Designed miniproteins, single chains, continued (2). Designs and how they scored, part 40

Each design is a single chain, and the fold is of that chain. pLDDT is the mean over its residues in the fold that is shown.

## One batch from the design tools (miniprotein)

Design m5453
Fold by ESMFold2-Fast:
Parts: structure tokens; C-alpha cells; sequence
Structure m5453 (fold): chain A 81 residues (1-81)
């Protein structure tokens, strides 16, 4: 049934959103740690590495938001059927 298929797909997208949210949290934490260590030691390469991790974390959050939006759209579509 179309409703069941839409709800299942929404659930899959929500789980993917949760995965990217967790990835974003991990990358932001590591990036902040690396940046702080680089700033404390004067290691510009370590600061840059930390900034790169932070950028990846932000990208992961953007992907998570995209998946959550897709899940919401599918649930709204299912509710209209």
C-alpha cells in the first residue's frame, strides 16, 4: 500500500538523518579539540585540521536536516492519502 511505503521511506530517511547528526557531533567535537590544541601549541597545521573537521561536521548537519525534511514531506504526503 502506498501509505505504508511512504511511512517506511520516511523512517529510513529519519534514521539517515540521525546518523549524519551523530557524525556531525563527532566531527565538531574532534575539530574543536584539534583547533584548541593547535592554538595552544602554535601548530598552524593542527588548527587548519581542526577547522577542516568543523567544516565536515557542519556539512553532516546540513545533510541531516535534508533527510529530516524528506522524512517530514513523506509523512505529510502519507497523511493526505
Amino acid sequence: MEVEALLKKAEEYEKKGEEFKKLGDEYLQRGNELKAQGEASGDEKLVQLGENYIAVGKSAYALAEGYYRKAEELREKAAKL
Scores: mean pLDDT 87

Design m5454
Fold by ESMFold2-Fast:
Structure m5454 (fold): chain A 86 residues (1-86)
Amino acid sequence: MSAEEWKKLGNELFKLNRLEEAAEAYTQAIELDPNDAEAWNNRGAALERLNRLEEAAEAYTQAIELKPNDAQALHDRADVLLKLAE
């Protein structure tokens, strides 16, 4: 499968609330194309919903490094960091 096909699979699994499988599909996408900020951000979202907050923060950080002006990724990382500061 291509990186784009893995990302598309991850998106469909995420919609079905199959979050562990979605996170794995996004991981395969980023292993093939590590410069896809959307795949990193979507992996972060799946991990956040799994309450894997440290891994979610790392994924959002990678998305922000690739796309610094992404307001959504910046907001999502801030939310995760607030939960971790508990």
Scores: mean pLDDT 88

Design m5455
Fold by ESMFold2-Fast:
Structure m5455 (fold): chain A 95 residues (1-95)
Amino acid sequence: MKTEEERKLFDVEVTIALNELKIAVYKLSAERAAKTDPEKAIELYKQGIELGKDSIATLKKLAEEYPEAKEMIENDIKRFQEDIDSLKKKLEELK
């Protein structure tokens, strides 16, 4: 049976998965905008980077509360960091 803690962990993981999708949407939208409106592209890349940073902060707190899920959470943190790095590279290419 799922405990209160297990439900909380599951809810956070669902939110994190949705945030990964949102970052992918920001990246795609920014790439499309870059051809016609570079200022909009810059704004979208910045929004994706900020969401990635917020997601990493949430995951770090979760890893501290649930050490048994640490490996899974560290893999999620790594993916968000790779997304942030990719978005930063695209942002620099527009400067």
Scores: mean pLDDT 81

Design m5456
Fold by ESMFold2-Fast:
Structure m5456 (fold): chain A 59 residues (1-59)
Amino acid sequence: GPLEEAERGVAEAAVLAMSGRMSAEEAVRKTQEALEAGGDAFSEEERARALAGVRAAAE
């Protein structure tokens, strides 16, 4: 479902950022777009956690 697809997208962005295959800025942007597309499948807390995780992975 949308939650599962977006969670996979977030994880992929984090891995690509960590490995240098995607910039941190691009990974965060991709994550934000995935979360927005997921709409109400994500709580505010879920969105904040996903974004923080991707930022941390990129650093």
Scores: mean pLDDT 73

Design m5457
Fold by ESMFold2-Fast:
Structure m5457 (fold): chain A 96 residues (1-96)
Amino acid sequence: DEEDIKAAKEAIEEIEKAIEAIEEGKLEEAEKLLKKAEELLKKVKDEEIKSLLEKAIELLKKAIEALKEGKKFEAEVNLGLAEIHLAVAKILLEKK
C-alpha cells in the first residue's frame, strides 16, 4: 500500500507538471512529462486510481493535439476534464 500510494503520488505530480507545461505552451515538455507519468502508472495497483489517472493522461494528450491544430476551445475542454479526473484520483488517494 505505501509503495502503491507513492507511485500514484509521483504520477499525479508529473501530470500536474504536464498541465503547467501545456498552459505555458511547452507542448514537447508536456509530452515528456506525460510519458513519465505513464511509466509511473505501471507501478500503481489500485485499479480505480490508475484508471482515473490514465484518463487524465489521455485527455491531456487530446488537449496537446488540439493546441497543435489551433483548436483552443477543444484544448480547454479536454484540459478541464483531465483536471476533474485528477482531482477525483487525489481524493481517493487521501482515503487510503
Scores: mean pLDDT 88

Design m5458
Fold by ESMFold2-Fast:
Parts: C-alpha cells; structure tokens; sequence
Structure m5458 (fold): chain A 80 residues (1-80)
C-alpha cells in the first residue's frame, strides 16, 4: 500500500465513521440502551480492525473493514 493510498483510505474511513456515529446518535432516541451499546461496540471493533490493517500495510484487511463499516451504515439507515 502506497502512502497516498493509506492517506486516502484513512480519510474516507474517518468520513464513514462520522456518518455512522451521526446515524447512531439519531437512532439513540428510538433504540434501547442495549441496542446503542451493541452498535457502539461494533463501530469501535471495525475501526480497530481498520487501524490494525493500516499499521500492518494490509490493503485487503483495510478494504474488508471498510466494507464492514459500509454494512453497518446501511443497517442503521434501514432503521431510520
């Protein structure tokens, strides 16, 4: 993975994290405490995996974490 690819992936991932957290914040009014905690844990875990993949220069792992974040965003959007 080139330094340019790493910077772009990190920037795009940060945007996805922001989107996911904004959606979860909106849904927190309708979710149980348990549901909010579950989605919060999932978001943190995916972000951790992405960071680890970037640190290991693992493009495939970074892409997998990116796809997992997109899946979480889509799940949250369907609940709005």
Amino acid sequence: MTPEERRRLRAEFIEKVIEATKLLKKLSQYFSDEEVEEYSRKLVEVARRFTEAIERNDLEGAREAFQEMDKLIEELKKKL
Scores: mean pLDDT 85

Design m5459
Fold by ESMFold2-Fast:
Structure m5459 (fold): chain A 77 residues (1-77)
Amino acid sequence: EVGAVGGPVLHRVGEATPEEALAAARALAEAAGGEVLWEAVTTAPLSPDADLVAAAVEVRYGGERTATVVVAARQRR
């Protein structure tokens, strides 16, 4: 739908593995109709039982405009 104007588009999901978060970020990027330039996923400990998961996908659309789609989630260990 509406793309980001100058900033990253952040989507929060409740629970996801790194692979699920990255797949969601890719799906959102593909829905925007752009080409994927790069992708990354990062995890960080929140507690002994859970990690923060963040997946980012940079997309180019319209030949010159770019947007970053970020999906943030929690993964229980």
Scores: mean pLDDT 72

Design m5460
Fold by ESMFold2-Fast:
Structure m5460 (fold): chain A 70 residues (1-70)
Amino acid sequence: SAAVARARAARARREAARAALRAAPAGDPAAVAAAIGDILAAIGDAIEAALEAAKTDPEAAAEAFAIAGD
């Protein structure tokens, strides 16, 4: 489903952002803030996809939400 595909794409972005956060130097608060922002945006995208799917396909919504939680 489109919601599951969006949630998987968001998970990939979240993992990339987590890697960027781990690589960020302690003396660069802008890099840390940007990585955290990317993580939060990816989580939000996955949750929004799940909520939209819940209107018509609760099974796809549950799968998308589970992906958002990983």
Scores: mean pLDDT 81

Design m5461
Fold by ESMFold2-Fast:
Structure m5461 (fold): chain A 92 residues (1-92)
Amino acid sequence: MIEEIEKLIERISKEDNAEEIKKLLEELQKLLLELIDKGAEEELIEELLERLRKAVEEALKKLSEEEQREVRLLLDALLSMVRMYMWVKKKE
């Protein structure tokens, strides 16, 4: 799980196609939520989210302004969803 997430994050940093980045973000969201379900520590999830943010910023340098806006919106949605899910699971 963690190794798969790290590989997807690395792939995003090297990607030059906005549609592929979006697909990778969708897969990462699913894996991050599954990792939380398996009891991963909040600190580990936050470290992975920070690495993802940095990887996306590297990829954005290769994209058009319109593609950058769309990818940033999806990243922000992913970050919010993952953090909300962590909060819900902690309360249960």
Scores: mean pLDDT 85

Design m5462
Fold by ESMFold2-Fast:
Structure m5462 (fold): chain A 55 residues (1-55)
Amino acid sequence: MKAEEDEKIVKNAEEAIEKYKDNKTVLGAIRHEIEKTDLPKEVKEKLLKKIEELE
């Protein structure tokens, strides 16, 4: 798929969010990295919402 790189980024982000769900400082860093990615807006919003629900 042309989107294999995006899928890998999303999977890594979701795994990092789950791993560090109890660490607000690390979740903030993950949020910053997600915002820095070239992912579609809808995908970024879904990942950021998951982080906000854990904070």
Scores: mean pLDDT 76

Design m5463
Fold by ESMFold2-Fast:
Structure m5463 (fold): chain A 96 residues (1-96)
Amino acid sequence: MIEDLEKAIEYFRKAAEAARAGDVDTAIQYANEALKYLKKAFDKLPKTPEISRLAIAGLMAITAGIVALELGQYDEAARSFEVAREIAERLKKLAE
């Protein structure tokens, strides 16, 4: 669980960096890897209202990042992936 969250955090960081560089395909690949690890972590976390709300917010941030990439809004995409990273950090703190 903690290891899955740590991987999600690192992949969101890489997705944001790729987005800022305008590397859309790489940013989407890293965002999808981060999402896989975030889902693995969520399956093992208690389903409290706080954790569920954070998981939903994370999915919304990932979706916003991908849409921003498709619109050529690379800085906005990077910010959305940074928000997803911060949410994964908060989930990690709750898991500790």
Scores: mean pLDDT 87

Design m5464
Fold by ESMFold2-Fast:
Structure m5464 (fold): chain A 84 residues (1-84)
Amino acid sequence: SLKKKIEELVKKANELSKKVIEEAEEKAKKLSDKKEQQKLVQKAVAEALRIIGATIDAILLLEGKTKKTPGLEEAIAYLEEKLK
């Protein structure tokens, strides 16, 4: 169902966004420069926002309201690639 697909997409995006930020925070802890730590975490937050944006576009496509991305499968692939 449409509702189930949206719920699964939201769950996946939340998990991916959290992983991106947590990985950056762990890497930042190993840096000696606070400015470099902040920059790394800010970059991860920007990437998490990008993941959320792609998810919103995919949801809008599923609802038939806006064609922002080429398709749901491509949006999911984009989210998966951003964690690699």
Scores: mean pLDDT 72

Design m5465
Fold by ESMFold2-Fast:
Structure m5465 (fold): chain A 69 residues (1-69)
Amino acid sequence: MGDPELVREAARRVLKEAGPDDVALRAVAQRFLDGEEVDVDALARELGVPVEEVERAVQRVADEYLRLS
């Protein structure tokens, strides 16, 4: 992604909208908020969720970033 400040704002918004059961979405948003890279395969394995679920979470943050850009 581009601007780190806009990435953090996008992640913050996604995290506020995420429910307690949105484990992958919350984890991905938190990592972007902390300025960390998301390894989709490693995170999916760590959380016990499908890789596709983590990929959708990354895309959700990317879509929010594009709205803010």
Scores: mean pLDDT 81

Design m5466
Fold by ESMFold2-Fast:
Structure m5466 (fold): chain A 72 residues (1-72)
Amino acid sequence: AMAQAAADAGHARAGRIGEENQRLLKESKRLVEEKGLTPEEAIEWGKEHADTPLGRVLRALGENELALAEMA
């Protein structure tokens, strides 16, 4: 009972964090498309705005795209 209640509370908190992360990822994707940012430019913008959640997500997105390009 206690373990389940703690898990349910954790899932509710994780759900809110997940929704915020999905919104940030969607906004990051939109920003890249609207501005025509390259992965390198997205990383630079993310570094300049590392104090914001959007900047951190955009940097991670750019780094991931570069890693995928190296595998192709």
Scores: mean pLDDT 69

Design m5467
Fold by ESMFold2-Fast:
Structure m5467 (fold): chain A 58 residues (1-58)
Amino acid sequence: FDFYREVQKAKEALKKVTGPEAKEKVLELIDQANRAPTPEEGRKLAEEAVKAAKEASK
């Protein structure tokens, strides 16, 4: 659930992103997180997606 929560946070932050390039980057990170071969990699990618979305929404 912790991993899933990070993905959900990334999706929520994505809604505040207005640039198409930034949106694509965040969506790609979320997709990669969901497809990650290990939970550790997935969590790291989800955290990167959250960070990217927050940076893009500033």
Scores: mean pLDDT 76

Design m5468
Fold by ESMFold2-Fast:
Structure m5468 (fold): chain A 70 residues (1-70)
Amino acid sequence: GAAKRQALLEEFERIGVEGVVRKDYAGAAERVRELLLSYGFSEEQAEEIAELVRQGRYAEAARRLRELLA
């Protein structure tokens, strides 16, 4: 539902901000991967978004996540 989708996006954004602040994109990517798997995303979808986060491509990762939630 909308509440679950909003909670996912808020947690994703929190992880992204933490990764930037700590300069720990690898750790942020692993947390994003685990978050998406916990929300029922496939391993392939979770890895696709986590890889973008690992590369510091947060805007692209956020766009892709929103596309998957559409």
Scores: mean pLDDT 84

Design m5469
Fold by ESMFold2-Fast:
Structure m5469 (fold): chain A 68 residues (1-68)
Amino acid sequence: SKLEEERKLRANEKIKEAIDEVLSNQSKEMLEEQIAKVEEFLKELGFKKEEIEKLIKEFKDYVEKILK
């Protein structure tokens, strides 16, 4: 549905912003802070726990690979 597509677009936009913040600051502390913010944002958008966990894992894996 259009509402589901809009939710996914907003989630992707927030995750991209979080990635940029972590990469620009090069800080593990910033990573944990951004994870918390993304989790809260996704919960507010009505994502299920399983969907949030998957998106957060993808975000972590992506950032961890770049920072190594």
Scores: mean pLDDT 80

Design m5470
Fold by ESMFold2-Fast:
Structure m5470 (fold): chain A 88 residues (1-88)
Amino acid sequence: MLEEEAKEVIREAADALERVARTFELEQLAAFMRMVVGIIEATGIVDEEELELAIKILEKALAATRDPEAQRVLQEQIERLEEAREKL
């Protein structure tokens, strides 16, 4: 159950990043995040390493954006990923 919650949070974070990606750099980070989701779906495995990677991708996206709405959305997703990591 915790692993399924972690998978869902990573997927939702990828979806959120894609929605707010309005620059080439953010689009590249969104594509990388989607690749992480694809690996998790293919392996069926999500652990602390995958959550830490997802958090780092979103932290880079947050640093790369100047849009306040995108910053708010990305920060909310980072907090959700950190909560999911604590529950593993």
Scores: mean pLDDT 82

Design m5471
Fold by ESMFold2-Fast:
Structure m5471 (fold): chain A 55 residues (1-55)
Amino acid sequence: MSPDTAKRLVERLIKAGFDPEEARELGERAAEGDEEASRRLFELGKKLGVKPTGK
C-alpha cells in the first residue's frame, strides 16, 4: 500500500473514533509494504464506513 493511502486511512479511522496509537501503527506497517497490515487497515475502514475513495 502506498504511504499516502495508508496515512489517509489512518486519519479517517482516528476521526471515526479508533485508537490513534493503534491506527498509526497499522498505517506505518502498511506503508512499509506489510500486506496483512494493509488488508486489516482497509477492512477496518470499511467496517467503520470509511471509504479510501468515492463519495
Scores: mean pLDDT 74

Design m5472
Fold by ESMFold2-Fast:
Structure m5472 (fold): chain A 85 residues (1-85)
Amino acid sequence: AEELRREALRLAAEADRLTAEARERMAAGEDASELFREAARLAREAGRLLAEAYRLEGDEELAAAAERAAAGAAALAEEHARLSE
């Protein structure tokens, strides 16, 4: 369970980094759509791993919350990607 949480945190941090870079490129007038799409994929995977870790610990409510939060973050990043392209 701890290894899944560690991996989820790494993926979430990478998604945040890509989102920050994408916003910076968008502000410069550059196409950021691929960075936003990559951030969305990483956010979804982070949420999946975090939910799996919570299920292994017996916390199904936190697992469901983690999946919903990740889905929302990914949907927002995908919408930014569409608007950037």
Scores: mean pLDDT 80

Design m5473
Fold by ESMFold2-Fast:
Structure m5473 (fold): chain A 92 residues (1-92)
Amino acid sequence: LEEEIKREIERARKELEEAGLEFTKGDELTVAGAVYLEAGKYEEAAKLFEEAAKIGGPTTPEAYGLLAKAYEKLGKKEKAEEWRKKGLEVAA
């Protein structure tokens, strides 16, 4: 997981920088969270996405959506709905 996270972070950093955007700690946490989500580690993914959403960055709308998905996988439907609504507000 750690090696995969480092590779995905470097990939995302290059993509955002090539697009003329800043790669923030929020974006780093979003990428790490996505790797945990894919690995089925939903609790760890949710924590990383919550931190990412609080810090902000170009991928913040993605972090809100992925956080809602992680909470749905954990059976926390009320939290999933809360973060989904917040994501729509940020994306608008």
Scores: mean pLDDT 77

Design m5474
Fold by ESMFold2-Fast:
Structure m5474 (fold): chain A 64 residues (1-64)
Amino acid sequence: EAELTARLQAGIVAAVRLASELLPGQLEDIRDGAALHVRRLEALTTPASGAAVRAAAEAALAAL
């Protein structure tokens, strides 16, 4: 569980960073897509893991 949560967090951060580098002019569209994806990933984890995934995603989006 913890390993899966860490992998999901790292994946979200990496995807957001890559998207911001490749398509800086499309950041609003990327944010919308990322938010939906994060919600779906939260549904696949425990409540505690879901909170950690959300926190990581919020931090990554704030870094945009």
Scores: mean pLDDT 64

Design m5475
Fold by ESMFold2-Fast:
Structure m5475 (fold): chain A 55 residues (1-55)
Amino acid sequence: SELAIVHKNLGNTYLSLGQDFEAIISYSEALKIDPGNAEIKSNLKAAYERYIASQ
């Protein structure tokens, strides 16, 4: 689960920088490792919604 935490933190960093697509990729990798993690799933959804809204 440490690898999932690393990918989640990377996603959080990208999201804070406005790099929503990179955040989606990072959160997706985290969710593959820890598919039951509600926080990662929620953050992935938020990043995806922001990405679509900015297109």
Scores: mean pLDDT 85

Design m5476
Fold by ESMFold2-Fast:
Structure m5476 (fold): chain A 70 residues (1-70)
Amino acid sequence: SNIEKAIELLKEALKLTTNEEAKKLIRTAILLLKRGKIELAIKKLKEALKLTTNEEAKKLIEKAIELLKS
């Protein structure tokens, strides 16, 4: 499913993310996705993007958001 693929991408992004607040937002988004709270998860991921400096992590988060909007 797109939700499962998005969670995998977000777990990869967590490995590359150094900002502690961004990590918390990504972990919160993963929990929200597991509970089917897709719109709220996307909101948390957009907040995480503003704090994320690693270019590869940003691309993974953006790809996850795209999958969740499909």
Scores: mean pLDDT 88

Design m5477
Fold by ESMFold2-Fast:
Structure m5477 (fold): chain A 75 residues (1-75)
Amino acid sequence: MSLDELLEELKKLADEETYKRIEEIVKRALELFPGKEEGIKAFLEDVLSLLKAGDFESARRLIDLMERYIEELEK
C-alpha cells in the first residue's frame, strides 16, 4: 500500500483530530528523513492495524510515542 493509500484509509477510521496529528507526523518525518518513506509507511500500517482492530487507545499511544520521538530529533 502506498503512503497516500495508507493516509486515505486512516482518514476513514480516525477522528479528525487524530488524523491531523498523523498528517503532521508524516510531514515532519518526511522533512527529517527524506527518501525513507518505508519507515513512515510501517508506522502508518501499525496505526491502521490498531484502528481496524478497534484498539483506539493503543493507536493513540503509538501516535503519542511517534510525536515525542520526532520532537526529540528536532531538538
Scores: mean pLDDT 81

Design m5478
Fold by ESMFold2-Fast:
Structure m5478 (fold): chain A 62 residues (1-62)
Amino acid sequence: KAEELLSRVEHHAELLRQYGKTEEAERFLQRARDAYEAGNLDELEKIVKEARDAAHKARQEA
């Protein structure tokens, strides 16, 4: 479950990089890895949602 959530953040971060949001992508990846290592699934789920929303916004601005 945690591995799946981390993978989803990685996917959205890759999309952010495609739209020139590299710094934002790196921040999401760092937050996700920290939450994963802490076993904080609630925080990981929140990060997935935020990263997905950010990727959608970046696509709209492209």
Scores: mean pLDDT 81

Design m5479
Fold by ESMFold2-Fast:
Structure m5479 (fold): chain A 84 residues (1-84)
Amino acid sequence: MTEAERLIARAEALIDGARDVKARAQQTPDPEVRERLLKLADEIEKYAREALKAAQSGNVDEARKYLDKAIKAGEEAARVLREA
């Protein structure tokens, strides 16, 4: 597996993860927590899609940068879900 192929797979996994965060947000009764989770899910998806685009074009450095941003948003979403 090439580095670009690894980054593509990881970006696709994060896009799926963003959908899971959105689904869980819809199940939370707290409107502030729900709004925050929806914003984080959108942020994860946005950066993961940019990472996917960069990796598909062979821009490994740009893909890594966007993947890191998506991961950080995912970590924040996981933190919010644990505290909810």
Scores: mean pLDDT 86

Design m5480
Fold by ESMFold2-Fast:
Structure m5480 (fold): chain A 103 residues (1-103)
Amino acid sequence: EAERIVKEDPDLERAVERAIELGNYYYAQGKYDEAIKYYQVAIDALPEDHPLRVRAYHNLADAYAKAGKVEEAKKWYEKGIELARRMGSENAVKLLEEKLKEV
């Protein structure tokens, strides 16, 4: 067994988690435009093919749907589906496809 030292960025992950938590906080208050803003901050901070992007796309799309921005909600669900397919996450694909149908 070879030990591989991988360069990790715990500050980036913490910042992303905090942005998602702030988005969730505003979403729970019905402040969907503020929730969108913080979910977008999380997405902008994440590497292109990071697994947390699927969750962030789902949360962003839900917030757009609640804000009545149906076309933006569809766009972000579709981005989540595409990434989930690239990652082989069949359960995430099915969940997001059902969400897309409801909008």
Scores: mean pLDDT 81

Design m5481
Fold by ESMFold2-Fast:
Structure m5481 (fold): chain A 80 residues (1-80)
Amino acid sequence: SALEEAIKNLESALEALKNGDVAAALKGIRDALELLQKNPEIPGAEEAIKHLEKAEEALRRGDIEEAVKHIEKALEALKK
């Protein structure tokens, strides 16, 4: 499902950040954003999208800790 794929992409993004791979993390975030935007009926999608947009902005500034926090909040929204 789109929900399961979005969760997998975000979990992969967190693992990429633990390994210092910002490019892979950005790809995971963007892939999850595309899935959630195309499937707005997913419970928590709107909340998750807002957090993922903040995670992407944090990564552009090099703030890995803030990006991780926002990815985790997006996962919380989707797993409710």
Scores: mean pLDDT 88

Design m5482
Fold by ESMFold2-Fast:
Structure m5482 (fold): chain A 55 residues (1-55)
Amino acid sequence: SLMREVEQAMADISISVANFLEDPQESADFLERMADLLSDPESQARLRARAAELR
């Protein structure tokens, strides 16, 4: 669905933004907050997995 495609794009952008942050804890916090705003479980899982890698 279009919404799933939009949320996948938002997840991609969120990961890219997190990669430019210098503090891995700030990056993880950002990704966790972005995951909470999404409803697509695949996008949420991907953002949370990336956040866990940065902890």
Scores: mean pLDDT 82

Design m5483
Fold by ESMFold2-Fast:
Structure m5483 (fold): chain A 55 residues (1-55)
Amino acid sequence: MSKEEVEKLTEEAIELIKDNEKGNEGVGLAREVAEKSSPELAEEIGKRVRKQLLE
C-alpha cells in the first residue's frame, strides 16, 4: 500500500471507531491496513487506534 492510501484507510478506521456501533469494524479495518503496510506505518496506525480507543 502507498503511504497516502494507508493514511486514507486509517482515517476511515478512526471514524468507524468513533461510531459506537462500528467500533469493531474500525479496529478490523485498521488491523488489515497495518498487515498490508510497512512495519513503520503499522506501528503508527496502532498508536493512532490505541489513542482513539483510550479517549
Scores: mean pLDDT 77

Design m5484
Fold by ESMFold2-Fast:
Structure m5484 (fold): chain A 60 residues (1-60)
Amino acid sequence: MGLKAVVVEDYKAKSEKELDLKKGDVVEILEVVDDYNVLVKNLKTGEEGLVPKSYLKPLE
């Protein structure tokens, strides 16, 4: 089971590799790409993309 996180603030994608997020969305973390970015799947839309790690709070 992948790590899940909740989006803490709305985020607008700045490139085609990034994902739009809404506050309160639940995402699954697929891969930590670097210190700032993670690859996630939005569980509401099924879309995958890069998002800033700072916009996510782990559900632990």
Scores: mean pLDDT 81

Design m5485
Fold by ESMFold2-Fast:
Structure m5485 (fold): chain A 100 residues (1-100)
Amino acid sequence: MELTPEQLELIQRGKEVRELLDRLRELIRAGDIEGAKELITEEALKLGVKRETIERAIYEADSEARKEIAEKGAGVVAALASALALGDPDTVLALLDELK
């Protein structure tokens, strides 16, 4: 199978996103909301977002902080952070089920 390096990177990124979403779903279903917030924090840090910005998005529901995370290429992480900040695990689970 002759894939370009760019195509291989996109496939691997998609796999990493799927694994992240599966882990988030497991944590939320187990009632480990703090573990879910920590996992989202670690993923945003990997994208070069500052911890202070991540904490504002997750714990303070700051829309500007969520926008910065989305602009770093993590729109899904920003949406999940918002839902977790509002304390609505049912909305988080619904989003995860749509993303599969």
Scores: mean pLDDT 68

Design m5486
Fold by ESMFold2-Fast:
Structure m5486 (fold): chain A 80 residues (1-80)
Amino acid sequence: SPKLEEVKREVLEYIAKAKEKYEAGDLEGFIKTFEELIKWLKEKLKEAEKAGDKELIEFLKKELEEAEAALKLLKALKEK
């Protein structure tokens, strides 16, 4: 799927940005990059659902669940 390959490339770009922020010690930037990824994934999931692209929907749902779980853990650690 051309759309699936496009989405996979964008996810890898967000991951690369997040790693760069983390390695630089920019924890705020790291968290913000994850929040941006989640917002982008939610929008792409809405588009995929409208298009009926089942393969893309499954990929986006899994990526979103993993990203949201990671963000919840990071926020919980920050509040301790």
Scores: mean pLDDT 83

Design m5487
Fold by ESMFold2-Fast:
Structure m5487 (fold): chain A 80 residues (1-80)
Amino acid sequence: EPIPELYLGLDLPPKLLEEYIEEAKKTKDEEKLKELLEEAKKLLEEARKIAEEARSREAELLLKRVEEAYKKLLEVVEKK
């Protein structure tokens, strides 16, 4: 099995991004929306780095999930 530390690095970003999407739907604060986008961008960059280093199908699938969540967050913020 892959190293447990790699699982944490790949599983956490999609879950955190889903939480950020829900927070973005609830908030009326434009500063908070910008903060959520910056944090999401950092998670996306970290996920890309992990996927590149891992070079596994599992890592690539998790990266795609992170990218999809980031796109959904962008759509929510743009509508505000």
Scores: mean pLDDT 71

Design m5488
Fold by ESMFold2-Fast:
Structure m5488 (fold): chain A 83 residues (1-83)
Amino acid sequence: KPSPEELRRDAEDALAGARTNLQKAKEYLKSGKKDEAIKYSLLAMFQALVALTLAEMAGDPELVAEARRIHDEAIKIGNEAEK
């Protein structure tokens, strides 16, 4: 089983990916590219869910909270892109 330190690092990596894809989703939404905004919001949601799971396994409440925040924001952007 991975150490808590390894799980935390992997959670941070997944969260970094989630932030990058969330930023792309926001940029596509702003430019009216709704299909791309939906695609990148889904990628961000998936990566944030991975980060959340790894952060929970690592026992890091701050990473859990951050992953949940990014996940919720990705859902919000995806829903906005469907309008």
Scores: mean pLDDT 88

Design m5489
Fold by ESMFold2-Fast:
Formats: structure tokens, C-alpha cells, sequence
Structure m5489 (fold): chain A 65 residues (1-65)
């Protein structure tokens, strides 16, 4: 169904954002240990905000079906 495709796309975008955030946090830990925890917190906050936004967008798209 179209609703399932929309949900899958949102889930894939969220999963990719989390993977990218984890990769950046790991790299920052290697290059700038003193800044690593701050960058990790920023990355986590951005992913949480993106998850909320993408979930809302997916629900809005499904409502248009």
C-alpha cells in the first residue's frame, strides 16, 4: 500500500540519519576527543528532531491518500 511505502521511506531516512550521526560522533571522538561528547549530544538532538518531523510528514502524506 502507499501508506506502507511512505512509512518505509520515513523509517529509512531516520535509520540513515542515525547511522550518519553515529559515524560522525565516532569520527569526532578520534579527531577531537575533548569535543566528542558535545558533538554527540548535538547529533542526538538533531536526529530526535528529524525523527519527529519525518514522522509528522509521513502521517500528513498518508492523510492525503
Amino acid sequence: SEAAKIKQQAQQQIAQARADADARAAEMGKLNPGGASTMRAIEDAQVAALETALTAQAQAKIAQL
Scores: mean pLDDT 85

